# Designs tried in a protein design run: designed miniproteins, single chains, continued (2). Part 95

Each design is a single chain, and the fold is of that chain. pLDDT is the mean over its residues in the fold that is shown.

## One batch from the design tools (miniprotein)

Design m7298
Fold by ESMFold2-Fast:
Structure m7298 (fold): chain A 70 residues (1-70)
Amino acid sequence: MSVEELKKKALEYFEKALKSRNPYEMILNLSKGISYLRKAERLGGDVSEARKKLNEALKKLQEMGFKPLK
């Protein structure tokens, strides 16, 4: 996949996570998005927008009663 496709996939999964009302579904979408985001970053892609969406989704998870274990 190209860097552009990886960035698009990361954003798509984080957007799905943000729209989810189920914390388990959010976690699954976040995991997939993070995988694509890491691949894009390693190839030198600008992932600033995807990282911003990731942070928004993580905050929503915390507000839903799910806190990071670390």
Scores: mean pLDDT 78

Design m7299
Fold by ESMFold2-Fast:
Structure m7299 (fold): chain A 55 residues (1-55)
Amino acid sequence: SEEQILQILEALEKHGGSFAKIASELGLSVRRVVDIVSKYEQDNNMPVLYLLKQR
C-alpha cells in the first residue's frame, strides 16, 4: 500500500491532478485512485502537493 501511494503521488504530480490519467498509467480504476489518495490525505491531514515538492 505504501509503494502504491508513492506511485500515485508521483503520477499525480506528473498529470496535475488528473485521476483518469493516473488510473490509466497505473492500471487502476479512477475510483481506486481517488479512494487511496483521499484516505492518505485524511489520515495525514496534509495536501498531496506538499509531499510532491521533493522532486
Scores: mean pLDDT 68

Design m7300
Fold by ESMFold2-Fast:
Structure m7300 (fold): chain A 95 residues (1-95)
Amino acid sequence: MTIEIFRRLAAEHGGGRGELARLGIRVAELAERLIAESGRPLDDADRERLAAALAPELERLRETMSEEEILAREEEVVRAGQRLAEEMLAELEKE
C-alpha cells in the first residue's frame, strides 16, 4: 500500500520530489525485509542498516543538491520507512 503511493509520487512529480519518492520506496522495501527477517519492530541496529543503505543514494543527491536539502530528505525517508513498519505491525496484530 505505502510503496504504491511512493511509486505514484515518483511518476507524477519527477525531479527532486521523484528522487525522494524513489528513496522512500527503497527504505520501505528494506524496512519490510528487516521486519520479515526479525519478526519485530525496527531497533537501533536496523536504523543503522537503513542509514548505510541510503548512503550511496545521498551521495548521488549531493552532486545536485545542498547538504541542508539532503539532510531534510534523509529525515523524510527514514520517517516514511518507520511509518510503513508501523502499518505492517498493526496489520499483523489484527490476526
Scores: mean pLDDT 60

Design m7301
Fold by ESMFold2-Fast:
Structure m7301 (fold): chain A 86 residues (1-86)
Amino acid sequence: ALAELERENEAAVARLGAKVREAAAEKDPEKSQRLLAEAELEAARRAAELAERAARAGLISEEEAEEAVERARRAAEEQQKRLEEL
């Protein structure tokens, strides 16, 4: 239900925040950038998963889910390219 998806989204945001803090504490700039890119890639993949689940539950339209998945895919491609450049 909506409350379950909201709880999972809150957990995902908390996890992303923890990874960002870990990256900020990393003294090696290259390792810090890699940790941030990996965290953002994971966040994008989870956003797509949650959007698809919300559509299947009837909480958002299929069109809204497709738009969210497409945006998440573009974000994931950008972070993947960044990881390849590091």
Scores: mean pLDDT 79

Design m7302
Fold by ESMFold2-Fast:
Structure m7302 (fold): chain A 80 residues (1-80)
Amino acid sequence: SEKERQELLKEMEEMAENLKNHAKYLEKTDPELAKQLEEVAREIERAIEEAKRNKYSVEEIEEKKKELEEKAAKIMKKVK
């Protein structure tokens, strides 16, 4: 449904903002890790725009969200 689609996109937007905030805190201590988090956040933003432009199904958005969540989690595990 459109409601489910919009909720997933909103969750992805929140995920991107959280990653950007973490990247800002890491800029001075681990600039390479900060850059990796910022790159994933931008990838999420591009995925949101692509989903809107190409009218992705709820299932397609869920799969992409899960993929990006796993990618972000792997990077976050490196934060000390």
Scores: mean pLDDT 83

Design m7303
Fold by ESMFold2-Fast:
Structure m7303 (fold): chain A 103 residues (1-103)
Amino acid sequence: DKKTEEELKELKEKILKKFGTPFAETLLNMLIYGALGDSKKALEEASKFRLTAEQVDEAIELLEAIAEEASKYDTPVMQRVAELAEGLKKVLLEMKKEAEERK
């Protein structure tokens, strides 16, 4: 779908302009492949990153930005990207709470 491809390209350009890291690109690609139903590529991207305690706050900010930007588009794929980003943000918030409780 040309419209979906154009919206995904615009999302990627906006997010990478703000965050500009290999981590941000890998996380965004994982969410995009997940939204497209390409579980194999989503898992391949997920295998490329390791999340440090310092990166948890950066990841939460990145996921919030992805969810907000993707929600501005009307295609089903972009709505799924927003939903996946929000879901992963909630998981990371729980992980951060658990890490603080162990200290």
Scores: mean pLDDT 80

Design m7304
Fold by ESMFold2-Fast:
Structure m7304 (fold): chain A 113 residues (1-113)
Amino acid sequence: MLTVTQPSSVTVPEGGTATITATASKGEIASVTWYKQHPGQEPEVVAFNGGRIPGAAPSRIRGGVSGNTSTLTLSNLKKEDTATYYNKVTAYDFETKKFTETSWGSGTQLTVV
């Protein structure tokens, strides 16, 4: 079973940069999607496959992927970036030569102060 580990919380000042790293327990990341969740609202996609959402205005939010690690970088932080961020991953398992089931990370609470 694929497990995705994220830090529980990150606190960063407004105007700063936050980096949230998620690690997959096995294989190499084949696809990754980052979601932003505000309390009481539906999750929204903020980055995928090492990039930003295509066609969006210039974004300070960017994904990255290297091996079994995915990273979300949020630059020029604003108070509205305060939310829980979830990583959704499918990895390629070289032992079974198959893609894993899709797994969700535990979520990271970002607080902008």
Scores: mean pLDDT 76

Design m7305
Fold by ESMFold2-Fast:
Structure m7305 (fold): chain A 55 residues (1-55)
Amino acid sequence: MTQEELEQKISDLFRKGREDPSITPDEISAQIMKLVEEAQKENPELKQVVVIGRS
Protein backbone atom coordinates (compact mmCIF):
# COMPACT_ATOMS: atom_id res chain seq x y z
CA MET A 1 0.00 0.00 0.00
CA THR A 2 1.33 3.43 -0.92
CA GLN A 3 1.23 6.55 1.27
CA GLU A 4 -1.35 8.07 -1.10
CA GLU A 5 -3.59 4.99 -0.95
CA LEU A 6 -3.42 5.05 2.85
CA GLU A 7 -4.49 8.71 2.90
CA GLN A 8 -7.40 7.99 0.56
CA LYS A 9 -8.60 5.09 2.73
CA ILE A 10 -8.40 7.28 5.83
CA SER A 11 -10.49 9.93 4.04
CA ASP A 12 -13.05 7.26 3.11
CA LEU A 13 -13.31 6.22 6.77
CA PHE A 14 -14.02 9.82 7.82
CA ARG A 15 -16.73 10.10 5.16
CA LYS A 16 -18.30 6.83 6.34
CA GLY A 17 -18.33 8.16 9.90
CA ARG A 18 -20.18 11.28 8.74
CA GLU A 19 -22.76 9.24 6.81
CA ASP A 20 -23.36 6.88 9.75
CA PRO A 21 -23.82 8.82 13.02
CA SER A 22 -23.73 5.57 15.02
CA ILE A 23 -20.01 5.30 14.28
CA THR A 24 -18.10 7.20 16.97
CA PRO A 25 -14.89 9.19 16.41
CA ASP A 26 -13.13 6.65 18.64
CA GLU A 27 -14.19 3.80 16.33
CA ILE A 28 -12.97 5.73 13.29
CA SER A 29 -9.64 6.39 15.03
CA ALA A 30 -9.30 2.68 15.90
CA GLN A 31 -9.98 1.71 12.28
CA ILE A 32 -7.42 4.26 11.07
CA MET A 33 -4.77 2.97 13.49
CA LYS A 34 -5.43 -0.61 12.40
CA LEU A 35 -5.18 0.42 8.75
CA VAL A 36 -1.84 2.16 9.42
CA GLU A 37 -0.50 -0.96 11.16
CA GLU A 38 -1.56 -3.15 8.22
CA ALA A 39 0.02 -0.72 5.74
CA GLN A 40 3.25 -0.67 7.75
CA LYS A 41 3.38 -4.49 7.79
CA GLU A 42 3.04 -4.47 3.99
CA ASN A 43 5.49 -1.57 3.54
CA PRO A 44 7.71 -0.88 6.59
CA GLU A 45 9.06 2.26 4.87
CA LEU A 46 5.72 4.01 5.39
CA LYS A 47 5.73 6.67 8.07
CA GLN A 48 3.16 6.50 10.83
CA VAL A 49 0.17 8.76 10.22
CA VAL A 50 -1.17 10.20 13.45
CA VAL A 51 -4.85 10.92 12.88
CA ILE A 52 -6.47 10.66 16.27
CA GLY A 53 -9.98 12.04 16.74
CA ARG A 54 -9.02 12.78 20.34
CA SER A 55 -6.62 15.57 19.37
Scores: mean pLDDT 69

Design m7306
Fold by ESMFold2-Fast:
Structure m7306 (fold): chain A 90 residues (1-90)
Amino acid sequence: SESLIAEGKKAEAAGDYRTAGDLYRDSGTGLETAGKLLYSFGFMSKKQLEEDLKRSSKLFKESSRLYEKAGDLEKAKQSKELSEELEKEA
């Protein structure tokens, strides 16, 4: 959500890269989960799903960058892999 992204930016500005990474990852996961669920039940168009998945992919890329700054290479890799899979689906 936009509120999680705003909190993530605040955490990054404070040097709390781990919390920022978590907030961007949670935002990305929320968009992916909601989009896929709505599409599965026929409440969302394929184009709208593709747009939401692209936005989610960008959030996971940002999460990966922040986890790298935090020194959490495993979480950075996981977020990068999620971003790449969503780009493939979009």
Scores: mean pLDDT 86

Design m7307
Fold by ESMFold2-Fast:
Structure m7307 (fold): chain A 70 residues (1-70)
Amino acid sequence: SLPSPEAREADALIQKLYNQKKYKAVNELLRLGQDPRVSPQTLLEAAQAALKAPTDENAVKAIRDAVERS
């Protein structure tokens, strides 16, 4: 079966983060993607927040904040 639209978009944003060399944020999002308690929508929101952050360290914080608010 095809992954959800949210999961596909999140994967695309994770690739953008990798291209920006935000490797800590990429690793955090990949870990969250393996957690069945994290919805595809939450993963997408976390990835969107990470892309808006100016640094890798800020992106990791933004990911954690987005997960806590979901």
Scores: mean pLDDT 86

Design m7308
Fold by ESMFold2-Fast:
Structure m7308 (fold): chain A 74 residues (1-74)
Amino acid sequence: KKIELALQYVRAALIAVRSGDYETAIRALEKALEAAPDSPFREYVEKALESVRNGDYDAAIEHLEKAIEALEKE
């Protein structure tokens, strides 16, 4: 139930990073972690958040794509 909400926040964060809106990306990632705790995708979201904070935007995008794949399994 909460997984769908977490997925929406991760997708929003990916769009925000790609558009250069890093503040929105950080907020969305924080909300994603709140919505779906204790999931394997959590590791990717945490790594993406750290990458955005460190200015490693390419790494952040890779981690966000992996988080989406982990949730969707599609």
Scores: mean pLDDT 80

Design m7309
Fold by ESMFold2-Fast:
Structure m7309 (fold): chain A 97 residues (1-97)
Amino acid sequence: SMEEYKKKLVKETSERVEKEASKVLPKAVAKLVGEATGRAAELVLNGESIEDAVKEGVDLLKTAAKLFGIKLSEKELKKAEELIREGVERAKKEYLK
């Protein structure tokens, strides 16, 4: 049940952050930000620091964008990092409640 709860939080965090990102970033980028945030949240819920998890999420986003031929501006990347961080912090707070 604890593993199921973690999976639920990861999914809800990914979907919520994709929705928020879609308001300020292109749809394809917003989807990748959601997926990156889900991965970062999973890491934090499994004991990683917020800083390390956010770094891995941003690295995943950069790698996926390059693979799909999506060019990320520095402004879009900074906004994506902010959204990933906020999503991860919220997931950790919810899990520890």
Scores: mean pLDDT 89

Design m7310
Fold by ESMFold2-Fast:
Structure m7310 (fold): chain A 92 residues (1-92)
Amino acid sequence: MAKEAAERAKEAAKKAKEAGDKAAAAGAEEAARGAEEAAKNVGDPKAALEAGIGAGLAGIGAGVARVAGNKEAAEAAEEAAKAAGEAAKAAA
């Protein structure tokens, strides 16, 4: 369900911030925002698109964190990306 995906994205964003990689944290936050909007606005193409964009940004942040050697931040951002992708599909 979109609400569950949004909550998971928020938890992942918190973990990314705690892990200390700025790119992963920023991407995961955008994924969490998009997922929350998608959960609130099911059937809105704009909300679904914002969740999809957030997932992409979290994926980029995860890649940066992996190159930097911060596995915790990378895994958290990857989880945020997956959750936002699920919310985007549920909203579409």
Scores: mean pLDDT 82

Design m7311
Fold by ESMFold2-Fast:
Structure m7311 (fold): chain A 79 residues (1-79)
Amino acid sequence: VDELSQKAIDAVEKGDHKSALEYVKQLAQYANDNKDNKDVVQKAWSSIQNVLDMLWDKGDYKAYDEVVKLVNQLSSEAQ
């Protein structure tokens, strides 16, 4: 979880939108696979929220929209 979170953040910082989206998908899938592990689920979704904030700050609105759509599709409980 921590490695995926760091990789997602690093990808956003470098402007690698495709890599950032792929890591976000992996984080969301990992959370869904580990629903019984509250720490894993919360860390994964917090990392996705951090990615969203960083994408918005960089002005990468298209990547931001894609992440929002992924969060909405993969979680009925977006927060």
Scores: mean pLDDT 75

Design m7312
Fold by ESMFold2-Fast:
Structure m7312 (fold): chain A 72 residues (1-72)
Amino acid sequence: DLKEAQDKAIEILRARGYFRTADVYERVVKLLEEGVSREQALEEAARELGMSVENVKSYVDYFETLVENILK
């Protein structure tokens, strides 16, 4: 199930020291849940985390890919 895969992905990422990937995704999701547009959420997360918008996008894409392929 998707939720179980997401929970496992977060646990694996944090356990392996991928704290930044988990933190970036968590921040973006929070902004999206608050009704912020996707583009604005990425910019706001980038500003708060001291990263470029391009880097935030890369971290989000990486997390989403891992959720789909967590069985690796």
Scores: mean pLDDT 73

Design m7313
Fold by ESMFold2-Fast:
Parts: C-alpha cells; structure tokens; sequence
Structure m7313 (fold): chain A 64 residues (1-64)
C-alpha cells in the first residue's frame, strides 16, 4: 500500500462509498441489455467496495 496522507485516504473512502451505487446502476443496465457477463462484473465490484472501505477506515484510524 502506498504511503497516503489522511486527506488522501478520506477521499478514497468517499469515492468507494459512491462506487457501489454506480456499480449497481451499471449492473442493472447490463442485465436489461442481456449482457450478463458485464452485469456480473459490476455486481462483484459492488460487493467488494464495503470491504475496501473497512480496510481504509482502519488505516485512517492508525494515522489519527
């Protein structure tokens, strides 16, 4: 993991919090288009974001 400042970690957490919403919309769109492969990829991204946020929040706590 690169050496990040508190501000950089907070920005990444904020971006990741928005990522599941975007991923859900994209997955729904691809499902509607019949593209299940791309829909599944966005569903996976949606599921991974909470774990990444948790890891970054723990790292942020160590820097405070």
Amino acid sequence: VPEWTIEEIEREIEALKKAPEVAQKMADLYEKLGDQENADLYRLAQKSAPKMIEALEKELEKLR
Scores: mean pLDDT 74

Design m7314
Fold by ESMFold2-Fast:
Structure m7314 (fold): chain A 89 residues (1-89)
Amino acid sequence: SLQEKVDERLARLAEKYGLTPEEVERLRQLIAQMDDPVAALDQIEELAKRKGVSPVEAAERLLQRQKEFDELMKKLAEIRGEPLPVPKL
């Protein structure tokens, strides 16, 4: 199952980075807010390695960037999807 794959990868990250059970639970909560949990874990591992940050901090940064992107896309959709004001002529 997807949950088993996520749990297995979280266990591997916990071993590699020496995460506490509380940090593993925090990671699970952050990943649950992402569109693709397995792809998110790949991105978290790469970001943690590349930036020298904890997986929890990497996950928080990734989720924040996703939210910023979603907000930008929403604003673009609102600008393009808003009906042109009928000219009061």
Scores: mean pLDDT 78

Design m7315
Fold by ESMFold2-Fast:
Order: C-alpha cells, then sequence, then structure tokens
Structure m7315 (fold): chain A 116 residues (1-116)
C-alpha cells in the first residue's frame, strides 16, 4: 500500500513510518498544517499519487488537533475514498470525539488508535 504519514512532530512521524515500512508499505511523510490551502494541496496530492491510506498523528497540542480537522475537511473534498487512520497520543476524550464526529459526518473510511 501507499501510505502518507502526516504530523507536526517529525520524530513521531519517523517512528510510525518505520513501522509501516517494516510491514511492507511504501511510505511518504508530510507536515501537518493549520493552513486550509496547504491542506487542500496535500489532499489533492493524495488523490493524484494514488495514496491508499493517510495516517494522521496528533498529540495533546491544540494546533495539532486543529490541523487534523483542516486536513480531514480537505481529504473529504479532494480524496473522499482514501482510508484515514488517526493516532492520538495523550489526546483528550473530547478531542477524539470531535475528530470522530467530523469523520462520520464527512463519510470518510477511518480507524482511530488512542494511545496514552
Amino acid sequence: MKVLVVSDNKEKAEKIAEELEKQGHSVAYAKLTTDPEEARLLARAVKENGVDEVVIYVDNNEKSIQAAKVLLEALAEEAPDVKVTIIGENVSEEQINELKKLLDERGLDYEIKHIK
């Protein structure tokens, strides 16, 4: 599979990418952004490059959660058939529920992994 790992934390993204590469996936990395235009360009690249799954890593950082929401909206418009996996580390129940609600409302195929 072609997998894109998106995070504002390079160290965490690299660890996720290494595990996916060990599983035989082809992995690319992108930085998570709160800019809707940059998120839209990234979502378009997901569609144009035939990315199968987007893994979004978020931590207990307000900017990280907001950037994830921005990217999810862009993916719903530009690449609605992509699978989304959200990995939340030390994220509040409220923030996880906000992301889940957005995913459900946009009709994206998703998995959420919550780690503490």
Scores: mean pLDDT 84

Design m7316
Fold by ESMFold2-Fast:
Structure m7316 (fold): chain A 83 residues (1-83)
Amino acid sequence: SMAKDQALLNDTKAFGESAVQGALTGNAESGRQLKEELRAYAAKAAAQASPEVAAQINAIAQTYTEQIDAIIAKKEKEAKEKE
């Protein structure tokens, strides 16, 4: 249903925003864990959605995982520079 698809989109976005915040406040390892949890969540949500909404869920998840990857890369670089 449209209502179910909208809930899946909203929940995926909320999870993504929470995962980004967790990555910003944590270390690189916890960021990697949050990224994998977000990917797993989005995959399950997309499997339950219509094809067009599944594409939107995957796009939302990709946007947030890219943000988390950038945060992880920055934290790993800073850790290496500190030896």
Scores: mean pLDDT 87

Design m7317
Fold by ESMFold2-Fast:
Structure m7317 (fold): chain A 60 residues (1-60)
Amino acid sequence: SAAERAARREEQLRYARRAREEVEAGRASERNAVAHEIGETLRKIGDEIEEWLKKKRAAE
């Protein structure tokens, strides 16, 4: 029937929308994880530089 065809089309559109939302959510989560990892790496580098400078001053 026409109603059954309309229902199938609506289900397909709903499925496509959910799939797109899941892909976008996954990409956003990955970006946040990468940003956090970069931030931690920069913090460690800063700590190493500070420790190196302290050792240099102690050696003077």
Scores: mean pLDDT 78

Design m7318
Fold by ESMFold2-Fast:
Structure m7318 (fold): chain A 66 residues (1-66)
Amino acid sequence: SGLEADRAARREENIAAARELLEKAKASKDKTKAAALETAAALLAAESGDEEALTEIKNAVKEREK
């Protein structure tokens, strides 16, 4: 069905975008910018419904905030 295919495509797009934002956050020298990018990545991962991607992003944030 079109709805299922569209939903799957959007999920993959959101996960890919979340991972790109996370990589930009890792490369950022600006702590405020990195935090904003990490927040955006987490929101996109949550919106995708992919628990693995969300866990990946949350763990990366925790490692940086210690």
Scores: mean pLDDT 77

Design m7319
Fold by ESMFold2-Fast:
Structure m7319 (fold): chain A 84 residues (1-84)
Amino acid sequence: SEKATLVGEVISDSEKLDNGTYKAEIKTENGTFVVESKVKLKKGDKVGFRAVPGTEVTENTARVIEAKSGLIEKGAVGEIVDIK
């Protein structure tokens, strides 16, 4: 099964959360979503988010903590990939 990739731009510098992870907002053509990750995302970066099995945030994955309805499911975990 092919997994859909959401493509967007990081619209805020990553904010550090109390648990030591980082929060960043990503704007797509169809709406915005917010991810929690162990790595900092930078404002202006163009990124892809590809959903993966599991629930854990790693150095290579992020969890959706907020999303526009119908864009992506809250709690989804995915890989963050740089788009050139």
Scores: mean pLDDT 78

Design m7320
Fold by ESMFold2-Fast:
Structure m7320 (fold): chain A 78 residues (1-78)
Amino acid sequence: MSMHDILLEALKRLLEEVRANPEKYASEPTEEDKEKIERLEKGETNEIEALLKELLKVMSSDDIAKALQPIVQELLKK
């Protein structure tokens, strides 16, 4: 499995978890997170960038990174 496939699958799993338990994952976006959302909205986006944009609407980039770490580790075991 490529790194692209691992990241895509991890982002999909995290988004499903956030949708199922929004109160557990809710955090305030930082000013830097808002700038990242604006760049994603203005640019030509791929599927990974589209999933990141949806996650950044409901949780901070730091919280996304922390939540992705265990999912990526689980996917790397395959």
Scores: mean pLDDT 72

Design m7321
Fold by ESMFold2-Fast:
Structure m7321 (fold): chain A 64 residues (1-64)
Amino acid sequence: DEIDKLIEEMKEAAKNGDSVKTTGLSMRLLALAVDNPEKEEEIRKEVIDLINDDQKSQGITPLS
């Protein structure tokens, strides 16, 4: 499915450090979730997991 492909592309973009592409794909997936209730939970989970990973990196304080 297109949604599964977009989720995979989003994960690959995140893995490659392409934040612009990751953000764009995340926004597109969230928009698609509105029209695809069967995939809504999966889309939200994958997008939130990537956002949480970025925020977690920002929350890590360097050891003194």
Scores: mean pLDDT 72

Design m7322
Fold by ESMFold2-Fast:
Structure m7322 (fold): chain A 66 residues (1-66)
Amino acid sequence: SAAEQARRKAEEEARLKEAIDRIARWQVARLEKKTGVTLSPEQREALVAKIRAELEAELAAQRAAG
C-alpha cells in the first residue's frame, strides 16, 4: 500500500539521519583524540551540525544525479 511504502521510506530516512549523526560525532571525537584538542560542548555540536549538513547535501546530490 502507499501508506506502507511511505512508512518504510520514513523509517529509512530516519535510520539514515541517525547514521549520519553517528558518523559526524565519530569524526569529531576522532579529530579531538588525534589532535589532543578538547572542544567545548557548543563547539562540538556546531561541528557535528556542519558535518551532518555536508553529508546530507552529498547524499542528496548523489540521489539527484541518478
Scores: mean pLDDT 83

Design m7323
Fold by ESMFold2-Fast:
Structure m7323 (fold): chain A 60 residues (1-60)
Amino acid sequence: TPEEIYEAALKAKGNPDEAAKRVTEAGGGVEGWRQAADYIVRKGDFEGALSAGAAAAKLG
């Protein structure tokens, strides 16, 4: 879910490789990261959005 992908991004603390690994294990893939980034932006959490964006760039 977007929430689980968001938590994975936070847990990775901005490390794109670690975030990509955790998201893949959660079944998110590239599309999951894109949805998580949209979710974070809607919440106004720009720090989280930057972290999720970096992970999405690594996967794509």
Scores: mean pLDDT 62

Design m7324
Fold by ESMFold2-Fast:
Structure m7324 (fold): chain A 75 residues (1-75)
Amino acid sequence: ASAEEREKILRAAEEAKRNGDAVSGLAAAHEALQLGDGESARYAAEAAIEAAKKSGASQGTLDLARRLLEEAESL
């Protein structure tokens, strides 16, 4: 991934965590995985988990975020 792509993902993850927007956090994690950037994907997936907990998101959303975290850690 380019530095610009990585910065965009990290910004989206931080905003998602701040706002409790798990959907945006999941989108950022998925984008990082598609780029093969495991570090950014891990960060975004962790941000999605925190956002989901903060907003009281469904168990399905939490399970998806944890699955993306596992995929990121396997890279």
Scores: mean pLDDT 83

Design m7325
Fold by ESMFold2-Fast:
Structure m7325 (fold): chain A 84 residues (1-84)
Amino acid sequence: SVEEARQRFVEAAARGDLDAARKAAEEMLKSLLSDPKATPGDLADVFGQAGREVMRVVKDEKVRNRALAIIGDALAKGIEELEK
């Protein structure tokens, strides 16, 4: 589920495992795009929630910035997919 993938993303980011975080972000995106009625607003809401959780729990600034970049990349990719 999207919620399980989001939790996995935040836990991976908190421990500095950016490869696991990237995989979890891809799982979130795949789950969201499985709904043919998904909107850019739906993507922004879910990835925005993940970003807020990263800001709250990830204490290392460099890891936090890289995790936020992973969120931004996944959101941009999802919006591109919806434009097709």
Scores: mean pLDDT 87

Design m7326
Fold by ESMFold2-Fast:
Structure m7326 (fold): chain A 63 residues (1-63)
Amino acid sequence: SMAELREALRELAGLKAARKALELNPDAESVEVEEVDETTVRATATSKEGTVTAEAKVPELPA
């Protein structure tokens, strides 16, 4: 269904953002993913050295 597709694409974007954040901060102890808006997700990777944030885009889907 369209709702399932939307969730899958958002999850994929979240994983993409988390991957980018971890590449920039490979010693991260935690990664938090949040939805900024319908087309943007943000991941924050935290380590002893500090935090790194990365974003990924989600395709627009009809409501």
Scores: mean pLDDT 79

Design m7327
Fold by ESMFold2-Fast:
Structure m7327 (fold): chain A 65 residues (1-65)
Amino acid sequence: RREEVEKILEEAKPNITDEEYKLMKKVADSLLEGIERARERGDTAALERYQAALDKVIEQLKKIA
C-alpha cells in the first residue's frame, strides 16, 4: 500500500503544485499510520475505515495522474 501510494503520488506530481504534492503525501502518510495502528490493535472496523479513506485518496491521485 505505501509503495503503491508513493508511486501514484510521483505519477500525479507533474499535474499538481509542490504544495498540493506535500499535502497529499501528508494525508496519505497519516492514513497509512492509522492503518498500521488499527492492525496493531486488531480493530477491523477502524482498519476498514482507514483503508476506504486511503482508497479514495488513491483514486483521486489516479484521476490527476
Scores: mean pLDDT 79

Design m7328
Fold by ESMFold2-Fast:
Formats: structure tokens, sequence, C-alpha cells
Structure m7328 (fold): chain A 67 residues (1-67)
């Protein structure tokens, strides 16, 4: 899905070194850090984690509007 690719590319540009997965769970988009990058996510600062959580939430909202 093109919208999924756009969301992933945007997040990967904002958070270089992390990869993202987009899944549909019961018709709703769910965005998360790829499992292979979970340790990288855990090593992020509190500020970086907060920014990432906000960006993920925004991406999920935009994808939901397109479904």
Amino acid sequence: NEAFKEAKERLEKEFPGLNFEVDIVNGKPVVRVAKEDEEKYNSLSAEEKKALEKAIKEAEKELEEKL
C-alpha cells in the first residue's frame, strides 16, 4: 500500500537508523519500530522516544483517514 510506504519513509527520515513496520489489525493501521531495531529503540534518550511516539501516533492517524 502506497500510504504505508509514505508513512514508513517519513518516519525513517525523521529517525535515521530505525526501520518501521505498518500492520492492519482489525482494519486499523498500527505503526511500530521493526523488531530487529528494538534494541536501538531501547537505547534512545527520553526526548527521542517522546518524539518517536508522537510521530508514530501522527502516522497512524493519517493512515486511518486513508482507509
Scores: mean pLDDT 78

Design m7329
Fold by ESMFold2-Fast:
Structure m7329 (fold): chain A 64 residues (1-64)
Amino acid sequence: MEKLLEEEIKESLILMKASIALQLEDKKEREEIIKEMRKEAETLTNEEMKKRVEEAIKEVEERL
């Protein structure tokens, strides 16, 4: 129960970072946020949450 809540919070934070990255004009700053998101995504154990986060990360990467 607690572990699932922690993962939900992580997912929300990663998705927020993805939204911020899409608004940044500086490619270097976007690359740094992408690296942070990928590291945090690897700590997720729920496959559905990990998939949603990976999709968001790919969207940001495509716009680099």
Scores: mean pLDDT 76

Design m7330
Fold by ESMFold2-Fast:
Structure m7330 (fold): chain A 83 residues (1-83)
Amino acid sequence: SSEEKIELIEKMIKELDELEKILDTLSREEQEKLLEQLKGLLGLLEKLLEEAKKEGDEKLVEAVEKLKEKIEELIKKIEEKLS
């Protein structure tokens, strides 16, 4: 259901917030692996967003956009650290 998907997304956002707090403890190699994983997840979320928009599920669209924005923020932060 959309409610279950939104709850999962909200949990993912909280987990990413916790991951961001320990980002400085990760090795360069671990940060590079995380960057690839986040980019992959972003691609999957773009597909989910397209489907949610086609179905007119505005609440799911909003939840996916929030998670996508959080992932893009983390990607930028990691890329800046690796530069």
Scores: mean pLDDT 86

Design m7331
Fold by ESMFold2-Fast:
Structure m7331 (fold): chain A 58 residues (1-58)
Amino acid sequence: SVQARRDALIAANEAEIARLQARLDELKADPSTPEYRITLYELFLGSTQTVRERILAS
């Protein structure tokens, strides 16, 4: 059903947000991490959060 697909997308999106946040925390904890890599993951996280908002608004 449409609802079951939506629920699955929300769950997958939440898992991806958690994964990206954990990775970002790891990168920030490493002082050798280039700033561009932190910025890239912040963009990925922001995009994934925007997708979640759009799914929830559907």
Scores: mean pLDDT 85

Design m7332
Fold by ESMFold2-Fast:
Structure m7332 (fold): chain A 73 residues (1-73)
Amino acid sequence: MQPQVVVALTTPEAAEAVRDAIEKHAEVVAVVPLPGGVAVIGRAPTREQAEKAAEEARKVEGTQSVTVLPLAP
């Protein structure tokens, strides 16, 4: 199975809740402040875990977008 990165763009107010949502299924590796928002970056061992993390992050009010990207093995 191929490991994946989850990138969630969120409001500053929602960043903690999005981090908690991603941490249910993935490892949060970075939280990056951006103009007008925050990027929360997680790493999952499989696509299924990454999709679960992305689904949980999308349920959080203040989440703007969530992207799942494959990592090289």
Scores: mean pLDDT 81

Design m7333
Fold by ESMFold2-Fast:
Structure m7333 (fold): chain A 100 residues (1-100)
Amino acid sequence: VLSAEEVIEKVKELTKEAVKAVEEGDVEKLLEILEEMREFMLSVPGLSEAQKARLEAISDAAIKTIKENPNDKEAQLEAVDRFAAEAVLAILEQEAREKA
């Protein structure tokens, strides 16, 4: 099992790869990375049902935004940033619960 620090580092790495895919205009690769990040986050132990539902909703919204805006790099980056922010927040909320 990964530590919270290791999970956040993995999210950062996947986010960097997603940003690179946006810059290169590789929509197929971008969608693959977001699906990998979604699967990774939903596999993290200790997340509440509410956190998992939020992560599913934000990842689904991000994937939809990219599919509907394949030539809009600004919209794609905004979708990636929102998903990454929610992923990090979920891990920080889990850590706060474990340390309470």
Scores: mean pLDDT 84

